# Designs tried in a protein design run: designed miniproteins, single chains, continued (4). Part 110

Each design is a single chain, and the fold is of that chain. pLDDT is the mean over its residues in the fold that is shown.

## One batch from the design tools (miniprotein)

Design m15832
Fold by ESMFold2-Fast:
Structure m15832 (fold): chain A 81 residues (1-81)
Amino acid sequence: REAARARLSRTASELFRLLQQEGDEFVDRASAILDRYVAAGDTEGLERDLIQLAGEVPDPQRREELISLARSLAEALRELR
């Protein structure tokens, strides 16, 4: 539980840090995706929507890193609830 929460915090921070480097629009869209998750509790939708957002990043290395972080975030959320 503590490990999953620590991973969630670390993964979320890293995901938003990288999205911020791509631009404010990516951060705003990620925040909207998280708000939708908070309202509905749809972890599968969160993962899908974040992977879709990451797929719009033009740099292949950054895109792969963001997709990996999105999957890790969703996994940590599933472990917590």
Scores: mean pLDDT 79

Design m15833
Fold by ESMFold2-Fast:
Structure m15833 (fold): chain A 83 residues (1-83)
Amino acid sequence: SSRGVGTATTADGTHTTVTVELTADKEFRVVFEDKTLSDELYEKALELARQAALEALENPGTVVLRSEETEDGVTLSSAGVSV
C-alpha cells in the first residue's frame, strides 16, 4: 500500500489538504480531508494526492515531493510514501 498527500496553499497560508491511501488492490480511499479552500482547489489537491500515492507504490523506498506555484499565487504541493 501507499499514501499520498496533496495540498493547496494560498499566499496568506490558508490551505486545503487531502490524504489518500492506495490499497494493494489498486483502490483509492480518502483517509483525511480539509476542505477550507474552494472545490476547485480541493479537486487539484485530490488529484495530486492520487498521483503521489501511485508514484510511491511504484517506487518503494522513495519519498515523492513536488511543489508548483500557480498564476493566482496558490502553491500546489504533494508527497507520497509506501506504507
Scores: mean pLDDT 80

Design m15834
Fold by ESMFold2-Fast:
Structure m15834 (fold): chain A 82 residues (1-82)
Amino acid sequence: MEKLEEAIELAKEIKKKYNLPLDPSGGIEKAKEYLERGDLTAAKTVLEITIKELEELKKKYGEDKKIDEAIELLREVLSTIP
């Protein structure tokens, strides 16, 4: 999924920018694995958690276009899951 791959790259850039102890791309990679296995419930749960983690980073570090773009991509993917 092209949008998930783009969100993974943005998450890696966000990790480097803020020197985060946890990599938000890990959650996105897990969601991709769940989607590939057809575990839609697990995929939705992991995507929702990752979106919340990115929203908390915005609250902590302030406005960031890359965080906004990552959240938008993940919300678009979430909306396509049945």
Scores: mean pLDDT 81

Design m15835
Fold by ESMFold2-Fast:
Structure m15835 (fold): chain A 93 residues (1-93)
Amino acid sequence: MALEEIRELMEGLVGPEEAERAVEAAREIVAEMDRLAGGRGAELAARALLAHVKALAGEVSREEYEELAIEIAELVEGLSREEAREQIEEARA
């Protein structure tokens, strides 16, 4: 369900070809998180990816997306909230 919603939103933002690439990347990320943290990792990855696409469409804040990214880093890597935030800042640089 989340992947179909991502595709539809991305088609409006970047066009159908790039939307298909985004969905393929999202499937890979969800599968990797499932491997690392099981079904909870897959669930959080799907939620974060959908929130990111909704933020690009103007439906959610950037802060909401960052909170989901922090939850994923805490769960998957065992990072503290502060360590997760620093990792996100490094990725932004």
Scores: mean pLDDT 70

Design m15836
Fold by ESMFold2-Fast:
Structure m15836 (fold): chain A 72 residues (1-72)
Amino acid sequence: MAQIEEEIKLMLEHYLKKIDEAKTEEELQYLLDHLKRSRDYVEKNKDQYSKDVVDLMLKALDEAIKKAEEKL
């Protein structure tokens, strides 16, 4: 359980770093599209995880998506 929470945190930190390092609108759009696909994957596979883990994953992805959209 604790390991999954840490992996979600590392995933968010990774995407936030990628968004901060993106220099072009094209790079930001690519990241945004990837994040939206990842969110769809989590929604489709929500039965593989506890509700709390799904909520944490979706919250992390939504935060990264918002950051990418704000930088566009």
Scores: mean pLDDT 81

Design m15837
Fold by ESMFold2-Fast:
Formats: C-alpha cells, structure tokens, sequence
Structure m15837 (fold): chain A 81 residues (1-81)
C-alpha cells in the first residue's frame, strides 16, 4: 500500500542518516518483499546507490557525504508526493 511505502521511506531516511550499510540491507529486503514491481525497482536502484556511497566513502568521503545528502533529499521528495 502507499502507507506501507511511505513508512518504508521514513525508515530508510533514518537508516541513511545513521548507518548507510543498514540502509542498503533494508533497501535490498524491500526490493525482494515489495508487492509492486515499480517499488521493487526503486528499492533495487536505491540499494545500488547505497553500495556506491559505501564504496566511495573509502576513496572520497566528502563526495560520499554529498551523494548521501542528495539521496536524503530525493527520499524526502518522494515522501511529500
């Protein structure tokens, strides 16, 4: 449901702020369990972006932080829809 989707987005926002690795794992779980193929694809893409943030943090932590903020802004925009 749309309510379940918004609740998942709220939890993802909190996880991105606290622990991007947990955010990645949760996005992967949501991609597998979501009944809507569009939400499955969205969560699959988010998990890939979180993997990129984790990888990038080893090489360029400032750029990783910028990407993390961009993802947070995106998730907040989806929540306001």
Amino acid sequence: SMEDFKKALQELIELVKSDVEKARNFARELAEKSPDPRFQELFRQLARVFDRIIELDEKNPKLAEALKQAVLDYLRQLLES
Scores: mean pLDDT 87

Design m15838
Fold by ESMFold2-Fast:
Structure m15838 (fold): chain A 80 residues (1-80)
Amino acid sequence: SPEQQVLQQLQQLQSQFSAELDRLVADPNATRDDILAAFQRFMEQADQLLRQAQQLSPQLTQYVQQVIQDMVQRVGDALA
């Protein structure tokens, strides 16, 4: 279903970004700009998935928004 496709893409995006963020945080040569660039790429893809979710279901939309908020919090913590 379209809902399952969005969910699968969201789970892949979340997993990939989490791994990239963990790698950047562990890298002594990584800069704040590197983290922000990774986050901007994540947000571009997340915004596309959010728009797709909005066409499909309120529940899926809320889930996408929750994942975005969780990643925003993790980036904020990484930049502190």
Scores: mean pLDDT 90

Design m15839
Fold by ESMFold2-Fast:
Structure m15839 (fold): chain A 71 residues (1-71)
Amino acid sequence: MPKFQLPDDAPPLEREAAELMNRLIEEKASREEVERALRPVVARLGRAEGASEAEIERALERAVAMVMKLL
């Protein structure tokens, strides 16, 4: 089954994001549901790395596209 994988030694926030992406793929979530679920996680990760709001939105669009490609 298509799914996103992350190493066990990855930071906790990145592991949380990967687990969420895998759940969304297994549940065959809609694009809107994927975007809604990923938005707070991507925002937390981006802010932790000092990313701008524009960079966070760009990262969210990429994450949504990746999940939708695996569905």
Scores: mean pLDDT 71

Design m15840
Fold by ESMFold2-Fast:
Structure m15840 (fold): chain A 88 residues (1-88)
Amino acid sequence: GITYGELEALNYILKGKKYLRKADELERQGKVDEAISYYEKAIEYFKKAIEIMENILKDFPSNKRAKELLEIAKKVLDEAEERLQRLR
């Protein structure tokens, strides 16, 4: 079954994605300062998810779910950071 750490990381990924979608919406509306704030919050959530998954993988290096969640979190983190850098 899913572990508490995996569930917590998934929850952070989902929160990060929600903030990322709101940031994209604000950017399309020309609300650049608000978009930056939401991108920064998305980045914080993705970094928390990455830390949890990396900690799980230190103890359980063959955990497939942790590897998959880590890959997803890193991808959406890179997307959020790229968008933020283009606005600064």
Scores: mean pLDDT 88

Design m15841
Fold by ESMFold2-Fast:
Structure m15841 (fold): chain A 89 residues (1-89)
Amino acid sequence: PLTPKEIVLNQIAQIVQEVIENVDDLEVLRKAIERLRELLENTDDEELREIIQQLISIIEELAKLVEEGKLTEEKKQELIHKMMSALLS
């Protein structure tokens, strides 16, 4: 069986994958932020909280750029790299 921490990490990984596959879909990005905030409210693990907070900040920046029509290919790749780095740390 998976530990509680492994279950949350798997949920975070699924959310990140959906964001990466749908970076231009503002509805998907907003839903991802909502799901991450729900995970943050339900976890007391300091390491998981740090990962979730970093991911929320990155996806919020991505969502703002998409909403404003300012998302460049370079910025998209930078934010994807930051999300992957946060998840793997």
Scores: mean pLDDT 86

Design m15842
Fold by ESMFold2-Fast:
Structure m15842 (fold): chain A 70 residues (1-70)
Amino acid sequence: SKAEEIKKRAFELMKEAIERYKRAIEQGKTEEAGRYMELASRAVKAALMADTDPEKAEELVKEIEKELEA
């Protein structure tokens, strides 16, 4: 279903953000680590919204993807 696809993408983004967070912490980059933790949190919110508001959840996933590419 559309909701399952959004949840899968959100989970993958959360994992990537957590991995970048760990790397930033290892390098002492506290500000950068904070940003990745915020992206991971937003990915969780998108997953939770997928069942009730899939359009908004998809928009959030796209925003997180764009921020991770920058």
Scores: mean pLDDT 86

Design m15843
Fold by ESMFold2-Fast:
Structure m15843 (fold): chain A 88 residues (1-88)
Amino acid sequence: GPTPDQWLQIAIQMSQGTPQQGQQTRDQIHQWAQQSSQDQSNYGWGMMYGSTRGVDDTRRVYDMSMRNPSVGRALGGRGRVYYRRSQS
C-alpha cells in the first residue's frame, strides 16, 4: 500500500487541486485501495469525514495532519471525528 508520505502528498493535492485533479487522485486511491476494502473505506472516509478506524496508514496521515497545518485544514479540522471513529 501507499507510504505515509504518499498519503500526505495525496491529502495536499486534494486540498489544493482542481475538481479534475481531484478525480484523477481518487482514481489512483481506488487502485491502491483495491487490495483491501478497509484501506479504501478508511482513506476515503478519513479524508472526507475523519475516520481512522483500525488502519495505521490512515492514522499516520491524521498524525501528520496534526503536525502540518495545511493538511489539517484540508481535513477540515476533523480531529474530534477521527478520535470518535477510532474507538475500539
Scores: mean pLDDT 47

Design m15844
Fold by ESMFold2-Fast:
Structure m15844 (fold): chain A 98 residues (1-98)
Amino acid sequence: NLAKELLEEAEKLMDLSVVAEIVKLLLDGKYEEAFRLFAKHTKSPEDARNLLRAIDNFIKALLLENGLADEERAERAARFETPEDVELVREALERYLK
């Protein structure tokens, strides 16, 4: 199960509660708070790359697990380039948090 593999890879890189909170803050447009939380958990460029990878894998895992996207659509949605992408990720996170 690709969703499970992506979620396990994210969990190896960062606590999923931290990843989920950063994604929630980004979706709510709370960019300053999101960047502060990101900075709190990153002390090096490697830490920053690992946390970004954890965020990417987490979003894709939630989209796949909830049947909201296939692999290609999840890749695009994780970029947050359109309002539809943001809404799709918001729905996935809401289902995860319940």
Scores: mean pLDDT 87

Design m15845
Fold by ESMFold2-Fast:
Structure m15845 (fold): chain A 58 residues (1-58)
Amino acid sequence: SVVKDAEAQAQKILQMAKSTVESKGLSPEEGQELLDKAKKEAQDLLDKGRNEEKKRSS
């Protein structure tokens, strides 16, 4: 389903953000800002996936 695909994409974005924070040795504030941005992008993907499911009457 498109929702499942969106969830997979969202998880990948969050994992990449976490790995970037760890690998680059970012400050706590820089790391938190990057994670917050990743969470917003992940939420946008989930919302779009849910809208796609709704328009398919699923």
Scores: mean pLDDT 78

Design m15846
Fold by ESMFold2-Fast:
Structure m15846 (fold): chain A 61 residues (1-61)
Amino acid sequence: DFFTKIHEVGKASAQKLIDAGFTTIDQVAAKTPEELTKIKDIGPEKAKHIIGYANIEKKRQ
């Protein structure tokens, strides 16, 4: 479950990613922090944290 895997970045941020059409960790890891800041209520610091987490999780697979 994508939501379960990404809950480390916070429930609200995980929901915003799902609402923006993200369904896999690979899709998130392929984005830049700047691209994630285009999602409503995701700021630069949160975007960097999300990308960092997604890349770690992707390497774990």
Scores: mean pLDDT 74

Design m15847
Fold by ESMFold2-Fast:
Structure m15847 (fold): chain A 109 residues (1-109)
Amino acid sequence: LEEEAKAARQKAEEMRKKDPAEGLRYHIEYLRLKAAYGLQKAVDEGRRDPVRAAELAEQMAKDIEAEGNRMVEEARKAGHTELADEIERLTRDMVGAFRKLAEWFRARA
């Protein structure tokens, strides 16, 4: 997952230089892979240290929120309003899920 996320990010950056809209679509895939990797890492840590797992989940929520918001702004400035709305919804859902995961780990610490 970590290598897949890194590869997806590089492909998104390369494609964005050629076609900004297509680059944003590859960046959505990167966000999904980053979220999957973050979830795996938090769950694995939660078996040993729920406090650390909660910190990892909260940090992932912040990272996804910051990156998602940047993508939404780029899409809107480029006139891709439907794509921006999709990214905003996905970002909101992912952030919410990771914050709930952090609460779940804290309750079990």
Scores: mean pLDDT 82

Design m15848
Fold by ESMFold2-Fast:
Structure m15848 (fold): chain A 98 residues (1-98)
Amino acid sequence: GNTVTVTVPASATAGEDVTVTATATATAAGTYTLTVTITNSSTGTTLASASVAITGGETATLTLTVQPTAAGTYTVTATLLDANGNTVASASATFTVS
């Protein structure tokens, strides 16, 4: 089946770099899009978002580095969409900035 995993640090310091990695595998034939979004959970403000295309049968890794300046809880969402825009796999993780 299709899979998505997200790795984040448990915590970070405001003004320091945070690296987020998402890995997705698409198993059925077709074209897929992996999108990763990092959002401040308190404000709803998106810090970063990126996408990569995946061909069925392949694994892709997407790495984002951000520098949060506000303390709070941040949510990382990784979503794998098929060619029709249907979500076929997703993962989410949170980290705290102090």
Scores: mean pLDDT 86

Design m15849
Fold by ESMFold2-Fast:
Structure m15849 (fold): chain A 59 residues (1-59)
Amino acid sequence: SAAVEEARRLGEELAAATSEEEFAALVRKGQALLDTLSGEELREAEQALLRGVIERLSA
């Protein structure tokens, strides 16, 4: 879905974030996206965003 694709892009941006301000803004954008979703689409979007967060914190 377009929403899951957007979540994957946001996850990639989260992983690449170079400042705390950029990271915080992307987290807020991701949360706003998740608030519009339900079911399997929500689960896939959550996983994509969480992966990006984990990658950023591991770098």
Scores: mean pLDDT 85

Design m15850
Fold by ESMFold2-Fast:
Structure m15850 (fold): chain A 70 residues (1-70)
Amino acid sequence: SKKELLEKLLEEAKEQLKEKIDLYPDDWEDVLELIIELVKEAAKRYEIPEELLNEAIEELKKFYKEYTGK
């Protein structure tokens, strides 16, 4: 389903975000923006509804905040 596909993309995005934050801790905002853009591009390719995409982006931002301690 589209939701399962989005959940897979979100998990991959979280993994990439962790890896990039660990490598470039001073560039966390730029890393977050890059990962968000990749998720948006993938969502467009798989025709994922905007409502589900927006929820996933919010979850990714929450994950970022929890991971970075901000």
Scores: mean pLDDT 80

Design m15851
Fold by ESMFold2-Fast:
Order: structure tokens, then C-alpha cells, then sequence
Structure m15851 (fold): chain A 64 residues (1-64)
């Protein structure tokens, strides 16, 4: 039902938010990272942000 779908989407969004925070923290605190590794982390953060936006739009489309 709509409730189960909403809970699934919320769970996915929260997981993605946690992943973004972990990657941002690594990027901010790990001074051993190469330029290539930093670029890869930034690219992954951008992908996760796009996926989060997609899921948030899907969540808003679910009728009450």
C-alpha cells in the first residue's frame, strides 16, 4: 500500500543521506587522498544527491 511504499522511499532516502555524510566527512578529513580519489568521491556524492532528489520527488507524488 501507499504507507509501505512511503516507508521504503524514506528508508532509501535516509540511507543515501548517511552515505553522502560519510563521503563528505572523508573528503573533508582525509588528507591522504589523491586528486583522483577526491574527484571520484565528489562524483559519487553528485550521483547520490541526484538519486536523493529523484526519490524525494517520487515520495511527493504518492497520494495520501
Amino acid sequence: GNRDELLRLIGEILRIIGEIFDLEYTLATDDSLSDAEKAALRARIAELQARKAELMAEMRSIPS
Scores: mean pLDDT 85

Design m15852
Fold by ESMFold2-Fast:
Structure m15852 (fold): chain A 93 residues (1-93)
Amino acid sequence: MEIKKEIEEAIKKLDSPDPDEQATAISRLADYIARGEIPKELRKKVVEALAKALTSPDPGVQEAARRVLEYLIEHGDEETQKLAREALKKIEE
């Protein structure tokens, strides 16, 4: 299982103009996050990618990204919690 590569591919898919691909990528990242399988070196990139998804024109993508960031605020390490809070604060919602 190439978890690191799968996470990197999911991060790339969050830059997709297709909201279905963005939603699928968020779902994959949410699964890895819930399982505690995100390597420390990728945690900042995951938060940054989810923060970009908050600015998607698709409301479903925005909502999915918000839920994952809220999960990270509750369950992430201290640095990940801080990054997730900053991401949600910037969206002004």
Scores: mean pLDDT 81

Design m15853
Fold by ESMFold2-Fast:
Structure m15853 (fold): chain A 80 residues (1-80)
Amino acid sequence: SPADRAADAAGKAAEQSVREGLTPEEVGKRAFQAALDGGARGPTAAEMAGRAWESSVRFGYTPEDVGKAAGEAARAATEA
């Protein structure tokens, strides 16, 4: 589905950005843009950006760091 493609794209963008050592805010921006490019609308893309950050916990972030950053990424990724 379009939602599955957008979520997958956001997850991959987040993982790539984390590997490159980018900040949580920048990871969220990259995941948001990938979700939009994958066909998600703004509000849904913002939620996908937060969830994509959660997928990056396997790259050495603690669950607490992931949760905090996911919330910040989702909030920062707005239509305006």
Scores: mean pLDDT 68

Design m15854
Fold by ESMFold2-Fast:
Structure m15854 (fold): chain A 70 residues (1-70)
Amino acid sequence: TTLERMGALGGLVRAILEGDQEKVEEYRAKLKELGMTDEEIDAEVKRILDVYEKNREPGLAGARAIAAAL
């Protein structure tokens, strides 16, 4: 289950960075099926996106907009 959660979290972060809101919702639903709450998912996404922001990744503007919409 932990490996499945890590894979789904990676997919979610990638979808956010790519600006794919439909995939964002799909991965959130998958993570909830794997036992994470919306609050836990939001916390993990925020933590990972903060790391990417410190690395100054070009996709972060889109990722921030999507995170704010969630």
Scores: mean pLDDT 72

Design m15855
Fold by ESMFold2-Fast:
Structure m15855 (fold): chain A 87 residues (1-87)
Amino acid sequence: MSAEEALARAVELARRGGELEVEGKQLLKSDDKADILRGIGLVLRGLGLGIEAGLLTRREGVDPQPAVDAAREAGGENVARLVEEFG
């Protein structure tokens, strides 16, 4: 994988992770048990994508900052932090 391809993939993973975190957190505000369970699943998937994005940038020796920024722009602050911690 080229550095450019790795960075583009990490940005994609981080943005998607951030979007899932936001969607999941919104469902956690529901009074419906099924929505709460779906929300938990979405948050966990989002966090996993953040870790994957961070590890990808570390492995390929690319700057994680664009992936961190993508997660934050999506509103996924916890995903953004995981990209930073693993990147």
Scores: mean pLDDT 91

Design m15856
Fold by ESMFold2-Fast:
Order: structure tokens, then sequence, then C-alpha cells
Structure m15856 (fold): chain A 61 residues (1-61)
């Protein structure tokens, strides 16, 4: 997955969490993979999805 694809998935996921858009199972799978990788890096398996999104967008932007 490219950094641009990661940014698109994360932005869409942020809107999804706010109930603004729907995500396909494939998009949700990609989002979950990004969440799990960042949670593992932080050592925080319970980190809030929105907080993880914001951290990843800061790194990739």
Amino acid sequence: MTDEEKIEILRKAKDYLKGKVSMSPEELGKFQQLLNEERKRLGKSDAKSEDVIDRLLEKLG
C-alpha cells in the first residue's frame, strides 16, 4: 500500500467513524491493518481508532 493510498483510507475512515460515509469490506480491512500496525508500534492495543488515524495522517502528510 502506497503512502497516498494510506492517506486516502485514513481520511475515509475518519469520516466513516463520524457516520458520514460507508466503507467496503476491503477498505475496512486495509484500515484495520493500519490500525493494528500503529497500535503494535505504540504498544497500545486499545488505542482509540480516531487517535491512531490522526497520528498516522500527521506522519504521512
Scores: mean pLDDT 81

Design m15857
Fold by ESMFold2-Fast:
Structure m15857 (fold): chain A 83 residues (1-83)
Amino acid sequence: SKASALSLKGASLLNQGAIDSAISAFNQALAISASAAIYNNLGIAYAKKSDLANAVSNFEKALAIDPDNIIAANNLAATKKKL
């Protein structure tokens, strides 16, 4: 889907260190289809930007959609240790 393509583009940009471009791509994906995976990826993007408060918020939104998402739960715990 277009949302999946934008999410993958965001992940690629994130891997390249293009953090703000990654956030833009994830927000475009989110506007089409909200998912725990997109919120988790936004959390990772904000954490890489050292915006830990927005990282926590996005990991919590991922867990609100999918409470069993172990990746988001682990990322949330790791981010909270840095606060």
Scores: mean pLDDT 89

Design m15858
Fold by ESMFold2-Fast:
Structure m15858 (fold): chain A 89 residues (1-89)
Amino acid sequence: SMAELQAQIEAARETVRRRALEGKRVGAEYDKIDKRAGWAAAGMVVASEQEGARYGARISAAADNPEEAEKLFEEAVQEELARREAELR
């Protein structure tokens, strides 16, 4: 349902924001590989399988900049919400 999807998206947003804050705190200790994998997974939760893989790759490529990665994730979320709301009409 749409309510279940919104709950999953909000959980993913919380996870993404937490990772972004952790990346800022750690600074030079920021593990790009681990964080990139986390960002890619968040993208796949939000978007369709094919689009999720593409957005996940783009978000993970920006993992060295947690603020940019979070911005790209939110853009993907907003795009998918708009698409799914249109499908319900």
Scores: mean pLDDT 58

Design m15859
Fold by ESMFold2-Fast:
Formats: C-alpha cells, sequence, structure tokens
Structure m15859 (fold): chain A 63 residues (1-63)
C-alpha cells in the first residue's frame, strides 16, 4: 500500500508537470491502472487516491 501511494503520487506529479491542463484525466488514468493491477480495500484505495490528488495539486502549484 505504501509503495502504491508513492507510485501513484510520483506518476501523477510527473504527468501533471508535463501537461497541467490534463491533471484530472491523469489522476483518473493512474488510479484506474492501480485498481486494475492491485486488489485494494476501499480504505486503501482512498489512501492511494488522496496521495495522488495531493501530488497533482502540488505539481499544479509548482511545489
Amino acid sequence: SEALKEEAARRVAELVAADPSKGREYLEEVMAEINRRAPLTEEEREEVKRAAEDAAVRSLLGL
């Protein structure tokens, strides 16, 4: 779960940094990929999504 949070956050940040206009689409794509590859509980899925969302926002703000 921790590795998946780091992977999701990193991938979303990289994609958003390359094209900020597609932040939501990249977030949805990364989450769909992770959900497809790993059997996560609802709680774990929300944790990964939150990490990815935080990373996307930071990337959009240049942080």
Scores: mean pLDDT 78

Design m15860
Fold by ESMFold2-Fast:
Structure m15860 (fold): chain A 130 residues (1-130)
Amino acid sequence: SRIAELRARIEKLELRLQELIQSSNPLIRKIATALLRALSGLRLALDAIEAGELDKLRGLPLLEESAERLEELSKEVSNPEIKELLLQIAEELRKAAEAMRAGDEEAVLRHIDEVLELTEELIDKLKSLE
């Protein structure tokens, strides 16, 4: 199913982010930590959709807190491509949260897909700095 595919992508990204938490660069560790929290929020949203409980807004606080944290961390980043990816991920997390409030399951899944794609690109760029 689409949910199973998204869940598998989250699991792969969690493993990659756990490697980045061991980085000698404190900013990379902070970014990886914020993204892991975001992925936890996405997992809760997928679980809620699968249970027919999207209206319970499970994971929504993690999505919004992670978006705010990524926006804060973007101010510490000098690399414009990394800064832009952090802001784009934050925007997509906020859009996923808004879709959850609207009860729009298809929009939630679309924004989760975009967060995962942008996160994959960001991880590749962060690893290139080590």
Scores: mean pLDDT 90

Design m15861
Fold by ESMFold2-Fast:
Structure m15861 (fold): chain A 63 residues (1-63)
Amino acid sequence: APAPLTEEELLAAVKHANAFLDAYSAGDKKTAEEHRQKAAEAASDPLAGQRIAEHVKLAGDEI
């Protein structure tokens, strides 16, 4: 199982996930993908980062 995120990692991931959703709903897919990547990079554990990137992408597909 991936390591749990620290409070700072979680806050950074959430900020980038929200920025992804804002950019994606505005039709700026390039900026959305940049924020999706930064949300994943907020996690020190690569497996946690991969899961964040996958969930952010799925959230975008729901818009």
Scores: mean pLDDT 75

Design m15862
Fold by ESMFold2-Fast:
Parts: structure tokens; C-alpha cells; sequence
Structure m15862 (fold): chain A 74 residues (1-74)
């Protein structure tokens, strides 16, 4: 799970760098949506009793939200 999420973040980061001039608004919206997806996945992992995976996903969700906040404040 963590490796899959990290791989997705890395792939999307590469795609953004290599292929798409994103505006700050587009980058913010993307990061917030990704944070929401990670949070949803974390809640589902918790519901399954996989608290370790849930904690990792919530951590990644927080990181994505921090990136969104940096975009807004920069």
C-alpha cells in the first residue's frame, strides 16, 4: 500500500514535470483531490483493522495537503 501510494506520487510528479504546465490553481486542486483519495483509503484500511496501513495513508494525505498549502502560500 505505501509503496503503491509513493509510486503514484512519484509517477504523477514526473508526469507534471515532463508533460504539463500546471497553473498553481490546477496543482492545488490536484493535490487536494489526491489528499482526499488517500484519506478515504486510510479510512477504509482502518475499517478493515489495518491500522498500520491506515496511519501510513493518513501521513501521505497530510503530506499532500501540506503541498497544496505551500502552493497557495507561495
Amino acid sequence: MREEADRTIDRLSRDMRDGMPLTDDQAYDWAMRFSDVLDDMGRRARDRGDTVTADELFGLSTRARDVADDIRTS
Scores: mean pLDDT 72

Design m15863
Fold by ESMFold2-Fast:
Structure m15863 (fold): chain A 73 residues (1-73)
Amino acid sequence: SKEAEEYLKQAIDAGRAGDSEKALKYAKKAIELDPELRSEIINRIVGAAVAAKLLGDDKAYESLKEVADELKK
């Protein structure tokens, strides 16, 4: 849904800012709205983490990776 996409966008933005706690909160809200998209949501966060690593943004990478790993549990 559009609401889940907005929460996912907020999760990635928070993760890029290094706020893993806020990123996890928003990512969980996106999954609650569209549970069937759980794997897609996790993959998009992983993709954002990989992009951050390639750009040398270690803070964003560590934060987004932590969120993705937590969501895989």
Scores: mean pLDDT 87

Design m15864
Fold by ESMFold2-Fast:
Structure m15864 (fold): chain A 75 residues (1-75)
Amino acid sequence: SRAQMVEYLNQAFEYWSRKDYDKAVRYLGEAARLATSPEELQTVIGVIRAMSKNAPADIQKKLDEIIAEIEKRMA
């Protein structure tokens, strides 16, 4: 649901702010899995792209993989 997707995005922001990147990536993946509409998918992509700008290289790679999976679902 949209509400649960938003809750997972909020958890991702919380863990990101604590530099717990592994948990943040997990919650971004869960939000992506719950996204169903094009608007929801674009929202998740936007959040991931914003986070990726200052991410460590290994985390940036994991974030890019989530975006690639979302883009496959939109094709």
Scores: mean pLDDT 85

Design m15865
Fold by ESMFold2-Fast:
Structure m15865 (fold): chain A 83 residues (1-83)
Amino acid sequence: KEIKERLEKLEKALEYLLEGMKTGDPEKFLEAAKIAEELGLYETSELFREAAEKAKSDPRESVRLATAAALQIIGEMFDLELE
């Protein structure tokens, strides 16, 4: 059940991330950052917060940071499925 709950949170973080990348809404990246922090993924959370900060001033860098965060979350999901 712990694995299922963690996967559901990771999926929700990816949903917010994709919405943020699609809309440029910094609030979506901040919601993803909160979920990452709850999961103990502090580096991933920081990438989401930086993506949110850059969303209006540097959209290209925001997308780059969000993509890095997405890859980290996907890696976490794969690690859980392989266990």
Scores: mean pLDDT 82

Design m15866
Fold by ESMFold2-Fast:
Structure m15866 (fold): chain A 79 residues (1-79)
Amino acid sequence: SDLVKKMLSDDPKKRAEAFAAFDTLSVDQQQKIAEELAKSDDEKLVKTYEGALKYAAMMGDEKAAKSLEALEKAKKEKE
């Protein structure tokens, strides 16, 4: 999705905008995005998204940390 592409941008402003937009989404919508990515067969895309969430969580983004948990749960359900 466009939101994920912005989160993975090399531009710090685009990343900030994407995480701000993500933060306006409901918990259900954030969870669906994480589940959609976890079901993707594109391991590179999933790994890149995971890296972006880890970076945001390290910077103090609590919602990014919760999205990482949702991604991990969805990955376990795939097994």
Scores: mean pLDDT 67

Design m15867
Fold by ESMFold2-Fast:
Structure m15867 (fold): chain A 69 residues (1-69)
Amino acid sequence: SPESEEVIEKVRRYGEELDLPILRDVADFAERRGLSPEAIVAMAVGAMHHAGVPEDKRREFEEELRKIA
């Protein structure tokens, strides 16, 4: 869906901005599997948590993604 494509693009760009390869892997996986926007948001947030991204930045990005989803 257009919403899934936009969420994937934002996750990929944020991964590039923060130099977090795991977010690119999430975006690639979501694209291959045809995940819903909600599933992509959940995976990206979980990946950011595992990568040690601070809570405030994770919440801000989650809110931005949820505006699309």
Scores: mean pLDDT 83

